# Designed miniproteins, single chains, continued (4), part 18

Each design is a single chain, and the fold is of that chain. pLDDT is the mean over its residues in the fold that is shown.

## One batch from the design tools (miniprotein)

Design m12597
Fold by ESMFold2-Fast:
Formats: sequence, structure tokens, C-alpha cells
Structure m12597 (fold): chain A 67 residues (1-67)
Amino acid sequence: AEVEEVRRAVEELARRHAEEDPSPHDAAEGFLLAARRLSPEAVAAVAELARETNPDHVGRAAKEFLA
């Protein structure tokens, strides 16, 4: 439940802000927050989403979701 819920939330946030150009710093901060707060399985799902789409948008979305 957590893994799929997290992936869906981050994907939706990334999609809503797809027209914005996120800073690499914000993206990196988002991935660090994910590593600290999410289960390893949820972190893997976010990393897979980033590989399939856009890591900068996914990282920023993770920061927004977790902050």
C-alpha cells in the first residue's frame, strides 16, 4: 500500500509541475528526504519512476510530498 501510494503521489506532483524547470539542488534534496523517511521499497519505486520519466521533476516532487 505505501509503495504504490507514494509512487502515485510523486508521479501526480511531478506531472502537475512538468512545465516548471526545477533546480538540481531541490531534486537532490527530495531524494535525500525520500532515503530518510520512506521504506527502502518506496525509495526504489521513486528511483524507478525517476529513471522512467524525469529525475529532476521526480526529485522536486518527492521534496514537495515529504516536506
Scores: mean pLDDT 79

Design m12598
Fold by ESMFold2-Fast:
Structure m12598 (fold): chain A 119 residues (1-119)
Amino acid sequence: ANEEVKELSRKAKEYAKEGNIVEALDLLIEAYKLSSEHDLDSETQKELNEAEDLVLEEVKKKEPSLTPFIQNAISKDIGLTIRAIGYRFIGDEEGAREARRERAEFQIKFLEELKKKIE
């Protein structure tokens, strides 16, 4: 799962840089589906986060009207990330997995909705 998510993240960055934003969003959605089923290491999660940040910046450049929608999603994602880190810090492995799954499911729904607004 980690190597697949890293590959999807790298491809998403490449497609976004080429202006293929819809394909980049599809790759991020696939990566988050893997994240919902598998625990990712911190390096893989960082690469996925960096890929999403780059793709979202390209979306904002192409469709500035979507900026408030994207910023609202980023705010919600920060809250979910803090919750997952909190569970991991206290050694609640089940709570940490559930929080990571909730974050992944949120990201999938957000990116699918964003894709529909661009299509």
Scores: mean pLDDT 84

Design m12599
Fold by ESMFold2-Fast:
Structure m12599 (fold): chain A 86 residues (1-86)
Amino acid sequence: GAMEDRFVARVAELARRAAEARARGDELEAEIEIGMARLILGVMRVTGAPQSVVDRAVAAAREAVRATGARLGLSEAEVEALIEAL
């Protein structure tokens, strides 16, 4: 549904912003953005969002980090650290 699509899009956007911040060397901003993505995922789980929606949000966030990291020259270790922080 539209609400579920908004959660997925928001989590992916925050993950993308975290990767962009990391690429700029702004580690604090990267932590804030990825922390917000993790918080939204936590709220979705606690409020009973279907596991399929949570899985879709996590997959979209991981893809956003990988794609942004590849585009901006992040190492595999930096990409993995952001994904693990979700």
Scores: mean pLDDT 90

Design m12600
Fold by ESMFold2-Fast:
Structure m12600 (fold): chain A 93 residues (1-93)
Amino acid sequence: SREKKIEELLAKVEEFSVEAVNSIKDEKLKKELATAIQAQSAAQRDSTESLPEIKLRVSQGVLDVLRKYKDKLPEELQERLEELEEELRELEE
């Protein structure tokens, strides 16, 4: 179902965000990225929308933050970010 795919994407995005933060060697940048991800996730969860839509907005918000830091990520993680962004686009259509 769409709801199951949204839940699976959120789990992948949350796992990926931890890996992305851990890939950053600069402690200041690492803290900035982690803080931005947490702030965006919290902001989306403060929504009065349906639970599936909240989960979709959390995934979108986290991926938007990661896209801004894309050039600071290893090439392998940049490719995985693009794959997650594609999965999100398919669920929004």
Scores: mean pLDDT 82

Design m12601
Fold by ESMFold2-Fast:
Structure m12601 (fold): chain A 80 residues (1-80)
Amino acid sequence: SMEDIYIDALVTAVELILRTELGLSDEQVAAVVEKFRELLKKKKPKNQKEFYDILLEAMREVGLPEEALKKFEERYKYLK
């Protein structure tokens, strides 16, 4: 569907951030992406802030280390 194509595009962009900017392993990236897809279907973000809030929630739910969460929150804090 068109919605699935849109979600796939968003997920591809997120994978780049997780791998290059946060330095996550392929296993960690896959776990976050799977959870992020699930949450996107439920919440449907309307703006960039909501998008990053959902991504941060996915990262927390998959149990990423505090250092990764802190690094993402520090970057996200200045995005608006």
Scores: mean pLDDT 77

Design m12602
Fold by ESMFold2-Fast:
Structure m12602 (fold): chain A 85 residues (1-85)
Amino acid sequence: SQELIDRLAELLGLPKSTVLALLSKPKLSDADVKALFQQSSQYQQMQQLGYSQEQIDQAIETLKGLLEKVKAEIEKTPEGRELLK
């Protein structure tokens, strides 16, 4: 639903339009998820605090799993599929 997109945008500290654009792709690539994460407030904080590349990579993989689950949940209904056009 639209509510899931709103919550995800708030969680990432990103514009809803940015999240919608990614979720509207037929398949989520690692490069697309990495590019989205690099725009997030979490990524900025992790870099500022000196997190390791391995920790950053783990965060990106965790985000990909979350995005795939959210996309699948939205696509369960015709209304959700229309939102991702």
Scores: mean pLDDT 82

Design m12603
Fold by ESMFold2-Fast:
Structure m12603 (fold): chain A 67 residues (1-67)
Amino acid sequence: MDPRVEEAERFILELLEKNGGRVSVAALGKALRDKGFDSETIRAAVERLVAEGKIRVEPDGYLVLVA
């Protein structure tokens, strides 16, 4: 797997845990870009976490942590 995508996945999960399991897509994108992740890496990480059932994207523009 791409090591940078795996790094972004770990950061996303940590960010969600720190924020009670729910973060807006806008806030998540800003936090990851501030850490030097590009938009394609962020998108790939989110897609993989959704495919793995670890997170869910809600219609209101929030990402939520799934157990």
Scores: mean pLDDT 83

Design m12604
Fold by ESMFold2-Fast:
Structure m12604 (fold): chain A 61 residues (1-61)
Amino acid sequence: DAGERARRAGEAAGAPAEGEAAYQGYLNKDSATAYTGGWGLRELGAEEAGEAGYAAGKDAA
């Protein structure tokens, strides 16, 4: 699912905390938290991981 993909992408990008934030936002239906995780992944230059985080945020909504 999108949350788990974001978590894995964060781990692969060397940003497990940002991936975990996106995953937790997804689980809690908290789009703001999930999008914040996706933003953090993008800021670290991990564009694919950021896209996964944003997908988790969208699915959380």
Scores: mean pLDDT 64

Design m12605
Fold by ESMFold2-Fast:
Structure m12605 (fold): chain A 75 residues (1-75)
Amino acid sequence: DPKLIEIDKAIVEIEKSGDPNAKLPFDKETIIEYLSRKYNISKETVEKLLEWEGEIPDDLSPREKEAYETIKKYY
């Protein structure tokens, strides 16, 4: 999917820039689709992670933790 490849490239460019304030220039629905496919978690799980407030549970799967770190950093 070209759209998902474009998001992955945008993340890589943000990482290369070293700018901690850089955000992904994509809508919420596109980010949900990207994270769901990249980390192989449900879209429903991604939506819950996007709306999460407070401390992250320590019992999240490694993929769910990676998705959350991506959300926290770029969304």
Scores: mean pLDDT 76

Design m12606
Fold by ESMFold2-Fast:
Structure m12606 (fold): chain A 116 residues (1-116)
Amino acid sequence: MSAEERAAFFEAARALAAAPLINGLAPPPEVVRRLAELLGRMSASDALALIEELAQSPDPALQRTAALAALYLVRRTKNPSEADKERMLALFDRVLPLLSPELQAVLEAEKERLLS
């Protein structure tokens, strides 16, 4: 992962955290798409490291953005290593309380698929 890719990730994360919710329910699709595209260009391990760092932020909005990024990472990740699975599970346990009940249900389903 390049320094430029890292900077782009944190810019996208800050943009998503600052974005007004459409009808108070969902972030703008364009901002979500940008974060998903950046995550899609990275290895699972590199993406995990950035999301783990974002989750350590004292800003609740950035912590919530980390939770959304973790959800997108697990959905796109095929055949993660055992080490990456353990990191994903630990990350999910940390970010789960930051999500809406609807997104919590989605993340729990993804967690069950990783354990299967």
Scores: mean pLDDT 74

Design m12607
Fold by ESMFold2-Fast:
Structure m12607 (fold): chain A 56 residues (1-56)
Amino acid sequence: GPAAEAVANAPSAAEAMKVLAAADDETARQGVGAASGLTGEEARRQAKAAKEAAGG
C-alpha cells in the first residue's frame, strides 16, 4: 500500500520511521514487511518498535 511504498522509497531510516509513525498498526506492519522481508509477528514487533522510537 502507499505507506509500504513510502517506507521502501524513503531517503533515510528517520524518514521511514516518520511514515510508520503516521500509519495504523497493520499498515506499519506491512511497510516493515515490504522494507525488510519480515512477516507475521516479527513484522508487527518491528513496526511497533519503530512507531515507539519515532513517537518518543
Scores: mean pLDDT 66

Design m12608
Fold by ESMFold2-Fast:
Structure m12608 (fold): chain A 118 residues (1-118)
Amino acid sequence: TMELIEELEKLWIEAYEIIKNNEDKKKFEEKLEKLRELAEKMPPKAKEYVLKAIEYLEKARKAKEEKDEEKMNEYLLKATEYLQQAATELLVEELERQGKLEEAERVREEHERALAAA
């Protein structure tokens, strides 16, 4: 649902800011736990993308601790890509549930074009 997408984006922004601002590791772990709980409410494919985004957020945090800014940015980019895939799958499934199959296909195509352009 749209509420799941909004909560997902909010938690992701908070986790991203914790990494960038060198904030407490405990706050980061609390955000990851909330993301995992949110993923359990999602369809299987969207859940898989959120779990991959979490994996890359953990890798980004570790890279920051090692002072590897290049790897941190690479992992944050990958986490963002998986988060966007999760949001797209949630939107597609909602549109398909409503019988809006053409709109669902358009959303997938637009997301694929955006990834190719990035």
Scores: mean pLDDT 81

Design m12609
Fold by ESMFold2-Fast:
Parts: structure tokens; sequence; C-alpha cells
Structure m12609 (fold): chain A 88 residues (1-88)
């Protein structure tokens, strides 16, 4: 469980940093569509991380691993959105 806690903490930190960067870029570009998409992805990511933490608290390592994998997939979507904004 210690490793799963560390992994989810690292994911949350990376997600916050990426969403923050993406939001700053989207605002500077006047890209309201990207602001909306990043807001929704950020909320989905935060909810998935919270569910993963609940599974860790319950001792459900399999459920926690599944939610960590889901959070990683959402993070990849956030990374793609930020990369597109950096190309604009």
Amino acid sequence: MQQLQQQIDDLERRGRDLVGRGMRLAYSLGDSASVDRLTKLGAQFADTVAQGRDKIRQGDSAGAQQLIQQAQQILQQIEAEVAELERA
C-alpha cells in the first residue's frame, strides 16, 4: 500500500501542474474551448484520484491499481491537450 499511496500522490501532483500550465496557456490564447476541456479533464482526474485514495484506505489494492491506471489515462489526455496548446 505504501507504493500505491506514493504513486497516487505523484499522479495528483503531476496532474495539478499540467492542468495549471494548460489553463495558463489556454487563457493567454483566448481558447475558451481548451479551458472547458481542461476543466472537465481536471475534475475527472481529481475524482478518480479521490476514489483511488478511498480504495487504498479500504485495503483494496486491486481496486486502487485499477483507479491509478484510469488516472494515468486521464493524465495522458491532459498531456495531449497541453502539447496542442504549446504548438499554438
Scores: mean pLDDT 87

Design m12610
Fold by ESMFold2-Fast:
Formats: structure tokens, sequence, C-alpha cells
Structure m12610 (fold): chain A 98 residues (1-98)
């Protein structure tokens, strides 16, 4: 298995603004991505595996996990979007295994 260093972002988002974290993943491996979101219910979090239809979502302070398989080298993307002005925190963690 392979684990990448976590990516972290924190900041104040205005209504309609987004915060994004990305980590690379390799073709032919099962990828497990965990997005830890902190914020009010005005903050919507999503994690996606590019090149797949896989998406997982959460609202406010929550943990969102997605497991998927990509046939080509790609990216996991974690995103927070604000419905109202709010402070948000994101931590994106990725582990790959066969």
Amino acid sequence: SRSLPDQVAEGYLKAGEVMTLTLPTRAGLTTTATLTLTGSDAIEGAVTLSGTKKRATGTGTSTVTLTGFATRDTFVTGIASAKEDAKAGLTLSVTEHE
C-alpha cells in the first residue's frame, strides 16, 4: 500500500466561494480518499476520483470517504463550497492498495 502526505487548507469563504485540495493517484490501484471537513452547515464538502463516476458528499463538520479504482493515473479532489460566508477547514488523505 501507499499513503501520501495529507493536504490541509483552512480559510474564510464568502458565499459561492470554493476551496480545493488535490492528490495524485495511480492507475490500476484501489484508492481510498478521506476528506475531513470542519465548518458550519453552510459548508458543503465533496470528494471525487477523476476518471470515475465516484463522488461522496457531506455538510458541515463531517468525514467523507470514497473508495474507487481508476484505469489511468489521475487525481482525488476534495472541495469545500460555501452557501453563506463561513470559515472552513479541509484535510484530504489518500491511501492506495492493490
Scores: mean pLDDT 83

Design m12611
Fold by ESMFold2-Fast:
Structure m12611 (fold): chain A 76 residues (1-76)
Amino acid sequence: MELKITAPGEKGKLAQEIVDAALAGDPAAASAAFQRLLELAPEAGEPLQDPVLALILGVNPEEAARRIDAILKALP
C-alpha cells in the first residue's frame, strides 16, 4: 500500500518518509523521520502525534496520512 503526502517542501518529504517507513513496518525509521520533522516544525509535534501513531499501528492508514497532509498544509 502506498499513500501520498502532497504537502510541499522538506516537511512534506519528511512526512512521506514517516508514511513509507510505517507502511513498511519500520517504526524506528518512522520515529526518526518524525524527529527530523519536529526539528523543522516543532509546533507540528502535538497535532501529528495521534496520526503518526495510527500509521505505525496500521489503524486507518489512509485517514492518518490525510490528517498528516492537512496538518502540514495548515502550518506556516
Scores: mean pLDDT 82

Design m12612
Fold by ESMFold2-Fast:
Structure m12612 (fold): chain A 85 residues (1-85)
Amino acid sequence: MDERIEAAGRAYGDGARAELERLGLTPDSLLPTSFARGHGIEVEGDSITAREFVELHAYRVALERGLSEEEARRLAALAVAHLLA
C-alpha cells in the first residue's frame, strides 16, 4: 500500500472523527444534502450520513489533488476506516 495514501486517509478520518465529536455528532448522524452540495458533492434525497459525506468528500479532494480514481477510492476507504476506529 502507498504510505502517502495510508497517511492521508488516516489523517482525514481522524480529523473528521474529532470534528464530529466536537459537534456532538456520530458517523451515523444525518446531514442535509444541501450541506453536501455546498461542498461540491452531488447527492440525491434529503439527507446523507456523516460517514457517507466523509467518504465522498475524501474521494473528491483526492481527485482534485491529482490522485488516480483507484488511489482516491483507497484513500476514501481508509478515511472511513479511521473515522470508525
Scores: mean pLDDT 81

Design m12613
Fold by ESMFold2-Fast:
Structure m12613 (fold): chain A 90 residues (1-90)
Amino acid sequence: SAEQQALIQAAIKLLEVAKEAIEEKDYEIALGNLDRAIELADEIGKVDPEAAAEIKKLLREAKKAIEEKDYDGALKNIEKAIALLKELLA
């Protein structure tokens, strides 16, 4: 649906902002954008619960990596989540 595509595109945008924030060392902004993306994943999960569960797992792992100061691990998990979201648009 158009609504589903808009949610997925919004989630991708939030994750791109989170990625940029990590690179700029704005970790609070990165965490805030990850939290917003998790909220959107819950909405996406009303239509595609399996994809949403995988995306939420990756985003929670990214949050944990930031808390552990593993910024490379955080970026890898964010990139995997973006890739899965892009597959849902294909």
Scores: mean pLDDT 91

Design m12614
Fold by ESMFold2-Fast:
Structure m12614 (fold): chain A 77 residues (1-77)
Amino acid sequence: LSGTQRLYREHADYYITRAKQDPSKQAQLLIKAGRSYFLAHDFDSALQSYQDAIRVARQNGDEQTAREGERLLEEVR
């Protein structure tokens, strides 16, 4: 991994940790984690984070964040 890819993975791990600590921002933080994994070329983790973000957003009635997750999910696959 390049130094830049490693930094994106560290950012992704940070957002995952924050998502566990902050239920009110969980879906948005999972979107940020997914983007960071995508930039790190960790496409499997990006896919998982976006799927989790869509699920959490819909459970909370946050249709805007759910739609963002769906668009980003399409770009990974």
Scores: mean pLDDT 83

Design m12615
Fold by ESMFold2-Fast:
Structure m12615 (fold): chain A 96 residues (1-96)
Amino acid sequence: AELEAALAELREEFSKFMKPSEVEEIVRTFEELYRKYEHLGPEAALAIARGVAEGIARIKRGVDFSIKLRELGLPHPQSPEELEEAKKKIAEAEAK
């Protein structure tokens, strides 16, 4: 039941910022990774699957951020300071 619980939590969490089709793609990837690595034990398989799912979610959030940068004509940040400035400009634009 650990896999089923993890999939339910994953769907709930990622549905907050991703389309249903994208969530189901990540769920499928999670299940495939869990089955591939289940020979290492359920805890290790869940950790690997969760790590990859979180990585995909981080990349998708980064893509959304990149789209916002492009819409506002902002350069991709090359430092933590530039990242904070970019976030601030996006927030200011969305507030207007």
Scores: mean pLDDT 75

Design m12616
Fold by ESMFold2-Fast:
Structure m12616 (fold): chain A 75 residues (1-75)
Amino acid sequence: SSLEEKLKTLPDVIKVGVTGEGVYALSKLLVEKGYLPESAISDVFDERKFQALIDLGLGDESGVRLVAALTLLAP
């Protein structure tokens, strides 16, 4: 799907400051799953998105692991 393709454009380790359509798609998915408010949707992987994924156990201070995030958050 187009959503899956956009998510696959993200790096293997997602760090604060990553931008693009993949981040926007991930933001929407996090809101759909109840982990972020709609006001947090953006194309920038900011501290708010990072903290939500860290709280889910999907990374550490080096970044969020894409494969782990996609496994948990699959649409």
Scores: mean pLDDT 81

Design m12617
Fold by ESMFold2-Fast:
Structure m12617 (fold): chain A 71 residues (1-71)
Amino acid sequence: SEEEARARKLKELFEKLFKDHPEIVEQFNKRLDEALAKAKTPEEFRKALEEISEEFVGYMGDLMREKVEKL
């Protein structure tokens, strides 16, 4: 489905960004898989993605800082 394709692309992107943080990748993938399994409509899946993004916004900030420090 389109939702499954979107989930796969998000997992690939997140794995590339957090390659040095496998525990964070695992947690993200678990939340995304749970959202995909529990969502009965595309709208429910999109809402779940927004919730997941809010949960992980702090990790994005930390990642950006780490990447800048290594340049």
Scores: mean pLDDT 78

Design m12618
Fold by ESMFold2-Fast:
Structure m12618 (fold): chain A 85 residues (1-85)
Amino acid sequence: SLEELKKRIEEERERNPELADPQTAKNGEEALEAYLRILELLEKGELDLEEILEKGSLAELQAAAYLTGNEELAKKARELLEERK
């Protein structure tokens, strides 16, 4: 259910507080949509980490890094965030 997905998001944020920094969120709604999309792909076994690394938005890279703990995705997200400064 949508409520269970929201609860899972909150639990994962508690596990990785550094990735839940409000200042890194581009847009709260965009970030939530990306998170739910990546979570669904991960649960279905359809998540392509290489495609996200190459073509993913900042929100998608942050969501994928947060859900998978993948250091390359986290690094790419940080690099894109720095490009905005």
Scores: mean pLDDT 68

Design m12619
Fold by ESMFold2-Fast:
Structure m12619 (fold): chain A 90 residues (1-90)
Amino acid sequence: SLTGVIVYSMPDGDKPFLVSAILVDENGNILKELDSFEIPPDTSPEEIGERLQQVIEQLRQLGAQIVTHRVKAESLEEVKEKAIELAKKL
C-alpha cells in the first residue's frame, strides 16, 4: 500500500509554517516527492488549512493513506529530512 507522509512545523516568530509531503511504499522507499513549501508566519489558520487540504487531496488522488506529523524544524530541508525519517519507520 502507498502512504502519503505530511510533516509540518508550526510558525514561530519570523519562522514560517514549513511543510513537506512525500509518497512512500510499504518499505519506506520514496516514490514521489510532492510539495515542500513555506507559508508566511502571519498567515491565518484558515489559509494554512486550505494549503494543507490541497496537498492531502493530491495524495488521495494517488491512492495513498495519509499520515501527518508535527515536528520542530527551522528549514524546509530539515522538515523534508524528518519526513523521510518518519516514512522509514512505517
Scores: mean pLDDT 79

Design m12620
Fold by ESMFold2-Fast:
Formats: structure tokens, C-alpha cells, sequence
Structure m12620 (fold): chain A 86 residues (1-86)
């Protein structure tokens, strides 16, 4: 699915397993993403927060597929991954 492709792109981009930042409903959870970056990349909480804030434009604490696609760089990566899997 497009959501699974987006999870894979985010996992590759941040070098973090998708399971670490997806909530029980399949949404990208900002707090989980921050915690995963701290755990796996050794980032400070401030560094992780600043990085993830680039994607959480509405400050909802959740990053939707629509939020990701509204980011030109992320949209390009997702589109390229779709082509790679076709």
C-alpha cells in the first residue's frame, strides 16, 4: 500500500525500523519518531524534535500520509520508491 511505501521511505531516510515510530492505528507518531531517533541515531531530544518538526506542519503530534506528501522532498522519495517497486 501507499502507507507501507511511506513507512519504508521514512525508515530508510531516518535509518530507524518502521515499527519504532508507527502507532497501533498505523499513524506516524511524532513522539515515537523522536524517541526512535534518540535510541537508534544517538540524537539529542532537541535534535530529533527539530528534525521531525519539518514534517509535522500542523503540529498535531501525528504525521499523516498527506503531511508527508505535502513535503516536496518526501513526495519525491515516495514517488521514486513506487517506481522502484513497479
Amino acid sequence: SLEDIAKEVMSELFNVPAEEFVDADGNFDVAKMEAALVKHQGMSREEARNLIAMFDKDRSGKISLEDLLSNPGMRKLIEEKIKELA
Scores: mean pLDDT 77

Design m12621
Fold by ESMFold2-Fast:
Structure m12621 (fold): chain A 77 residues (1-77)
Amino acid sequence: MEEEIKKKIEELRKESHEKLLEGSSYGVLAIKYAVLAVTGPEEEREEYLKKLEEYNKKSNEYDKEMLELSKKAKELE
């Protein structure tokens, strides 16, 4: 029983780490489009802001999943 719990904790931590990496990737893209929205042509601003919102939403969704998986792993300790 204890070894099965340890394996499940390891799997949850691995999934949490994968979600962290995915969220971080979208966070970097969000920063890129935030900069482009400020420094780029005015005619492209709406498209850059839309992409910023999209990538921020994805980053936040992955961060939420990461925290949920991390919490589940901690509850099994």
Scores: mean pLDDT 83

Design m12622
Fold by ESMFold2-Fast:
Structure m12622 (fold): chain A 89 residues (1-89)
Amino acid sequence: FEDVLREVDRLLEEAREALRKALSSSGDEALQYLDQAIELLKRAIALLDQAAKQTKSQQQRDLFRQRRQYVEEELRGLEQLREQYLASL
């Protein structure tokens, strides 16, 4: 349980670092970093979904679903940034 949450937190930190690099870059480099951040968030969601399916604890399953919602909101924000970036080209 705790190991899954720690791995998710690590993926989120890596995604935030990629986003910061995207915001300080331009052109193809910015798009590449945005894509990296998006993929890291998708991996976090997949990990949470798998953990929720494997746990027999309703309390743990609820916590994994709550974390998934937070990550999904961050993913939506990055997808919007990517579309805005493409529209500005």
Scores: mean pLDDT 84

Design m12623
Fold by ESMFold2-Fast:
Structure m12623 (fold): chain A 70 residues (1-70)
Amino acid sequence: ELLSEEEIKKRAGDKNIDPFTGKPLKPKVKTKSGFIFDAKSLSEYLLKNKTNKDPISGEEITDDNLELVE
């Protein structure tokens, strides 16, 4: 869990990650199927796979069926 200088610089460039702890700042979202995801991780998955479907249930994700979890 040691941070290199290069890793700290990379994390400091990403405003959504604490450079010292490495923990992402987490807006969480709940899909219509009831599964809870990190909003960043879900967005990255959807973009990478060119899909708008829940990775677990396969149901289509829309703004109307996505709930913000605090």
Scores: mean pLDDT 62

Design m12624
Fold by ESMFold2-Fast:
Structure m12624 (fold): chain A 66 residues (1-66)
Amino acid sequence: SEDEEIAKKLNELRETDPKRYFEILKKAMEAFEKARKEAQEKGLPRDEAYSLATKKAREVIKEELS
């Protein structure tokens, strides 16, 4: 599945290029926090805000691995 392919690429990157791995994680975490904050400021419930933020973090990881 796509999730398994992403996990494989991230695990390989952690071993072969740790700097790039942590750059991707940092970008994903920043995207998560931005999306969560914006969603909560718009009045979305906490669970919905975190769900949306998780999706945004996942999108960033996918784009960076493309």
Scores: mean pLDDT 85

Design m12625
Fold by ESMFold2-Fast:
Structure m12625 (fold): chain A 80 residues (1-80)
Amino acid sequence: SAEKEKAIKELEEIIAELEKLKKESKNPDVKKLLEEAIEQLKAWIEEIKAETDVEEIKYRTELAKDQAEKVIEYAKKKEK
């Protein structure tokens, strides 16, 4: 579905941002946190691929984006 394709693309773009932050980070704890977040997002993409309910896809995508945003904020704060 279009909603599923959009959700997967948005999460793939977030994974790309997390990968970039991981590559640029000099803090091993931040690198580990980013790696764990990347693996979790990959798992959620697979769950979204299996989902058929459009409302559930939207809900899961927004939760994934919210959790990723918190990880990005933490990583940026630790690199100051």
Scores: mean pLDDT 84

Design m12626
Fold by ESMFold2-Fast:
Structure m12626 (fold): chain A 86 residues (1-86)
Amino acid sequence: MLEGVKKWAENKVKELEEFAEKVIKTKSDSIKELEELAKQAILELELVIEMARASSSPDRDKVIKLAEDTIEKIKEILKKTKEELE
């Protein structure tokens, strides 16, 4: 579970960072698409946290922390992208 969540989180953050850079470079109105992608990723991570809390896995606390840290990182990507477009 932990390794799968870690790989997914790393890939998702990278995808969002690359999309954010594209939005900034092109001065694209695709900020709304980035917001929806970020929202979906956060909802998936919130579900992971709920599943981990219900789990008896020894990695439970590590999965929860990883998911929470990833949510904050996604929020920062979105915030920084919006600031760059102002």
Scores: mean pLDDT 82

Design m12627
Fold by ESMFold2-Fast:
Structure m12627 (fold): chain A 68 residues (1-68)
Amino acid sequence: SKAEIAKRAMEAARRAVEEGDYAAAGAASQELGKTGVISEEEGRRAALAAMQTRDGRAALDAMEAAGG
């Protein structure tokens, strides 16, 4: 289902951040927006909440750089 795809994408993004792969985290967040299950803005908020760590700011900056 689309919800299962979104859940796995969020889990992948969280693991990518934990491993320091912020480009992969950005790509996963964009894929969430493209699925239409949640909006890009909602996807970004959910991903940020799931990946709330000391590197959360760096992850946001890297995601914005990868998405812009």
Scores: mean pLDDT 60

Design m12628
Fold by ESMFold2-Fast:
Structure m12628 (fold): chain A 81 residues (1-81)
Amino acid sequence: SSMLEEFAKELEEELRELAEEALKAGLSPGAVIGRLLTHAGRRMQEFIEKEKLSIEEQRELSRLVGKILEELAAEVERAAA
């Protein structure tokens, strides 16, 4: 679905900017990751409610966003090492 992929891409860009700003501000990796999780959760909930996503679409969205969060968490940990 192009809609889910477009949302995931937009969210990834938002999360990368948030991570860069938080790291530049001197936040710990754990604090940065916590902010990414909170932002992603809010954006996903808003999108699910707005678009009235089916359970299958919600599962696909969770898979896409989960991969982004795992990759960004690893990048944040590496940047702090």
Scores: mean pLDDT 89

Design m12629
Fold by ESMFold2-Fast:
Structure m12629 (fold): chain A 65 residues (1-65)
Amino acid sequence: TMEGLVLQAVAAIEDLRLGNKGVINDPKNGIENLSDSASDEKKIAKYKEIAKQAIAGKPVRIKKE
């Protein structure tokens, strides 16, 4: 789905921002690293929202929880 594709791109970008370099070359690993918990839906939802900002070309703002 489009959500999946967007999450893959955003996960790779966020991994770079969080200091997880290397996963951008493998988007699947980026998503797995993003969701280290099987039921971490809140993280996924948050990154989906950030994806819209990134696609819009806006400065993306992310806060650690």
Scores: mean pLDDT 51

Design m12630
Fold by ESMFold2-Fast:
Structure m12630 (fold): chain A 72 residues (1-72)
Amino acid sequence: MPPASDAEIAAMTRTYVALVRAEAARMSPEEAARGLASLLATVRKEADRLSVPEARLEAMEAAIRAAAEAAV
């Protein structure tokens, strides 16, 4: 399978960031922490399947974590 394009990685990042922002507003801190950990595990598995470069995966994880922090 060809690796994910920069446009696809950017679209995935926007989707996960939007999900984190929406969910964090409705969750307790404990639920938000568990949800973030589960989401990051899913992102890593999908990145592996799509052969996403490590630097791009790190950028995606950083954006998702930053969105979670900004939501509190």
Scores: mean pLDDT 76

Design m12631
Fold by ESMFold2-Fast:
Structure m12631 (fold): chain A 64 residues (1-64)
Amino acid sequence: PKVVVEVEVPKSAYKYFEEAEKAAREAGIELEVIKKEAEETEENIKKAIERAEAAIKSIEDLAA
Protein backbone atom coordinates (compact mmCIF):
# COMPACT_ATOMS: atom_id res chain seq x y z
CA PRO A 1 0.00 0.00 0.00
CA LYS A 2 1.12 3.55 -0.82
CA VAL A 3 0.13 6.83 0.82
CA VAL A 4 0.67 10.06 -1.17
CA VAL A 5 0.43 13.42 0.59
CA GLU A 6 0.52 16.70 -1.35
CA VAL A 7 1.02 19.57 1.05
CA GLU A 8 2.04 23.23 1.25
CA VAL A 9 4.38 23.35 4.24
CA PRO A 10 6.69 25.95 5.82
CA LYS A 11 10.28 24.74 6.21
CA SER A 12 9.97 24.95 10.02
CA ALA A 13 7.17 22.33 9.86
CA TYR A 14 9.13 19.76 7.77
CA LYS A 15 10.05 17.93 11.01
CA TYR A 16 6.41 16.87 11.50
CA PHE A 17 6.47 15.06 8.16
CA GLU A 18 9.75 13.38 9.12
CA GLU A 19 7.78 11.73 11.97
CA ALA A 20 5.17 10.55 9.43
CA GLU A 21 7.95 9.11 7.23
CA LYS A 22 9.37 7.25 10.24
CA ALA A 23 5.92 5.83 11.07
CA ALA A 24 5.54 4.65 7.44
CA ARG A 25 8.94 2.91 7.49
CA GLU A 26 8.13 1.13 10.77
CA ALA A 27 4.76 -0.01 9.37
CA GLY A 28 6.20 -1.16 6.02
CA ILE A 29 4.05 1.34 4.11
CA GLU A 30 5.36 3.50 1.24
CA LEU A 31 4.84 7.21 1.94
CA GLU A 32 5.40 9.88 -0.72
CA VAL A 33 5.31 13.48 0.54
CA ILE A 34 5.11 16.12 -2.20
CA LYS A 35 6.05 19.39 -0.52
CA LYS A 36 5.41 22.89 -1.82
CA GLU A 37 7.05 25.61 0.26
CA ALA A 38 4.56 27.79 2.13
CA GLU A 39 4.97 31.13 3.88
CA GLU A 40 6.16 30.97 7.50
CA THR A 41 2.90 31.81 9.28
CA GLU A 42 1.33 30.38 12.43
CA GLU A 43 -1.75 29.29 10.43
CA ASN A 44 0.36 27.48 7.80
CA ILE A 45 2.39 25.73 10.53
CA LYS A 46 -0.83 24.63 12.29
CA LYS A 47 -2.27 23.29 9.02
CA ALA A 48 0.98 21.42 8.29
CA ILE A 49 0.88 19.77 11.74
CA GLU A 50 -2.75 18.71 11.15
CA ARG A 51 -1.82 17.26 7.72
CA ALA A 52 1.14 15.35 9.22
CA GLU A 53 -1.09 13.93 11.97
CA ALA A 54 -3.65 12.86 9.33
CA ALA A 55 -0.88 11.11 7.35
CA ILE A 56 0.25 9.21 10.49
CA LYS A 57 -3.38 8.18 11.13
CA SER A 58 -3.70 6.89 7.53
CA ILE A 59 -0.49 4.87 7.95
CA GLU A 60 -1.75 3.40 11.24
CA ASP A 61 -5.11 2.49 9.66
CA LEU A 62 -3.38 0.76 6.72
CA ALA A 63 -1.00 -1.09 9.08
CA ALA A 64 -3.84 -2.36 11.28
Scores: mean pLDDT 80

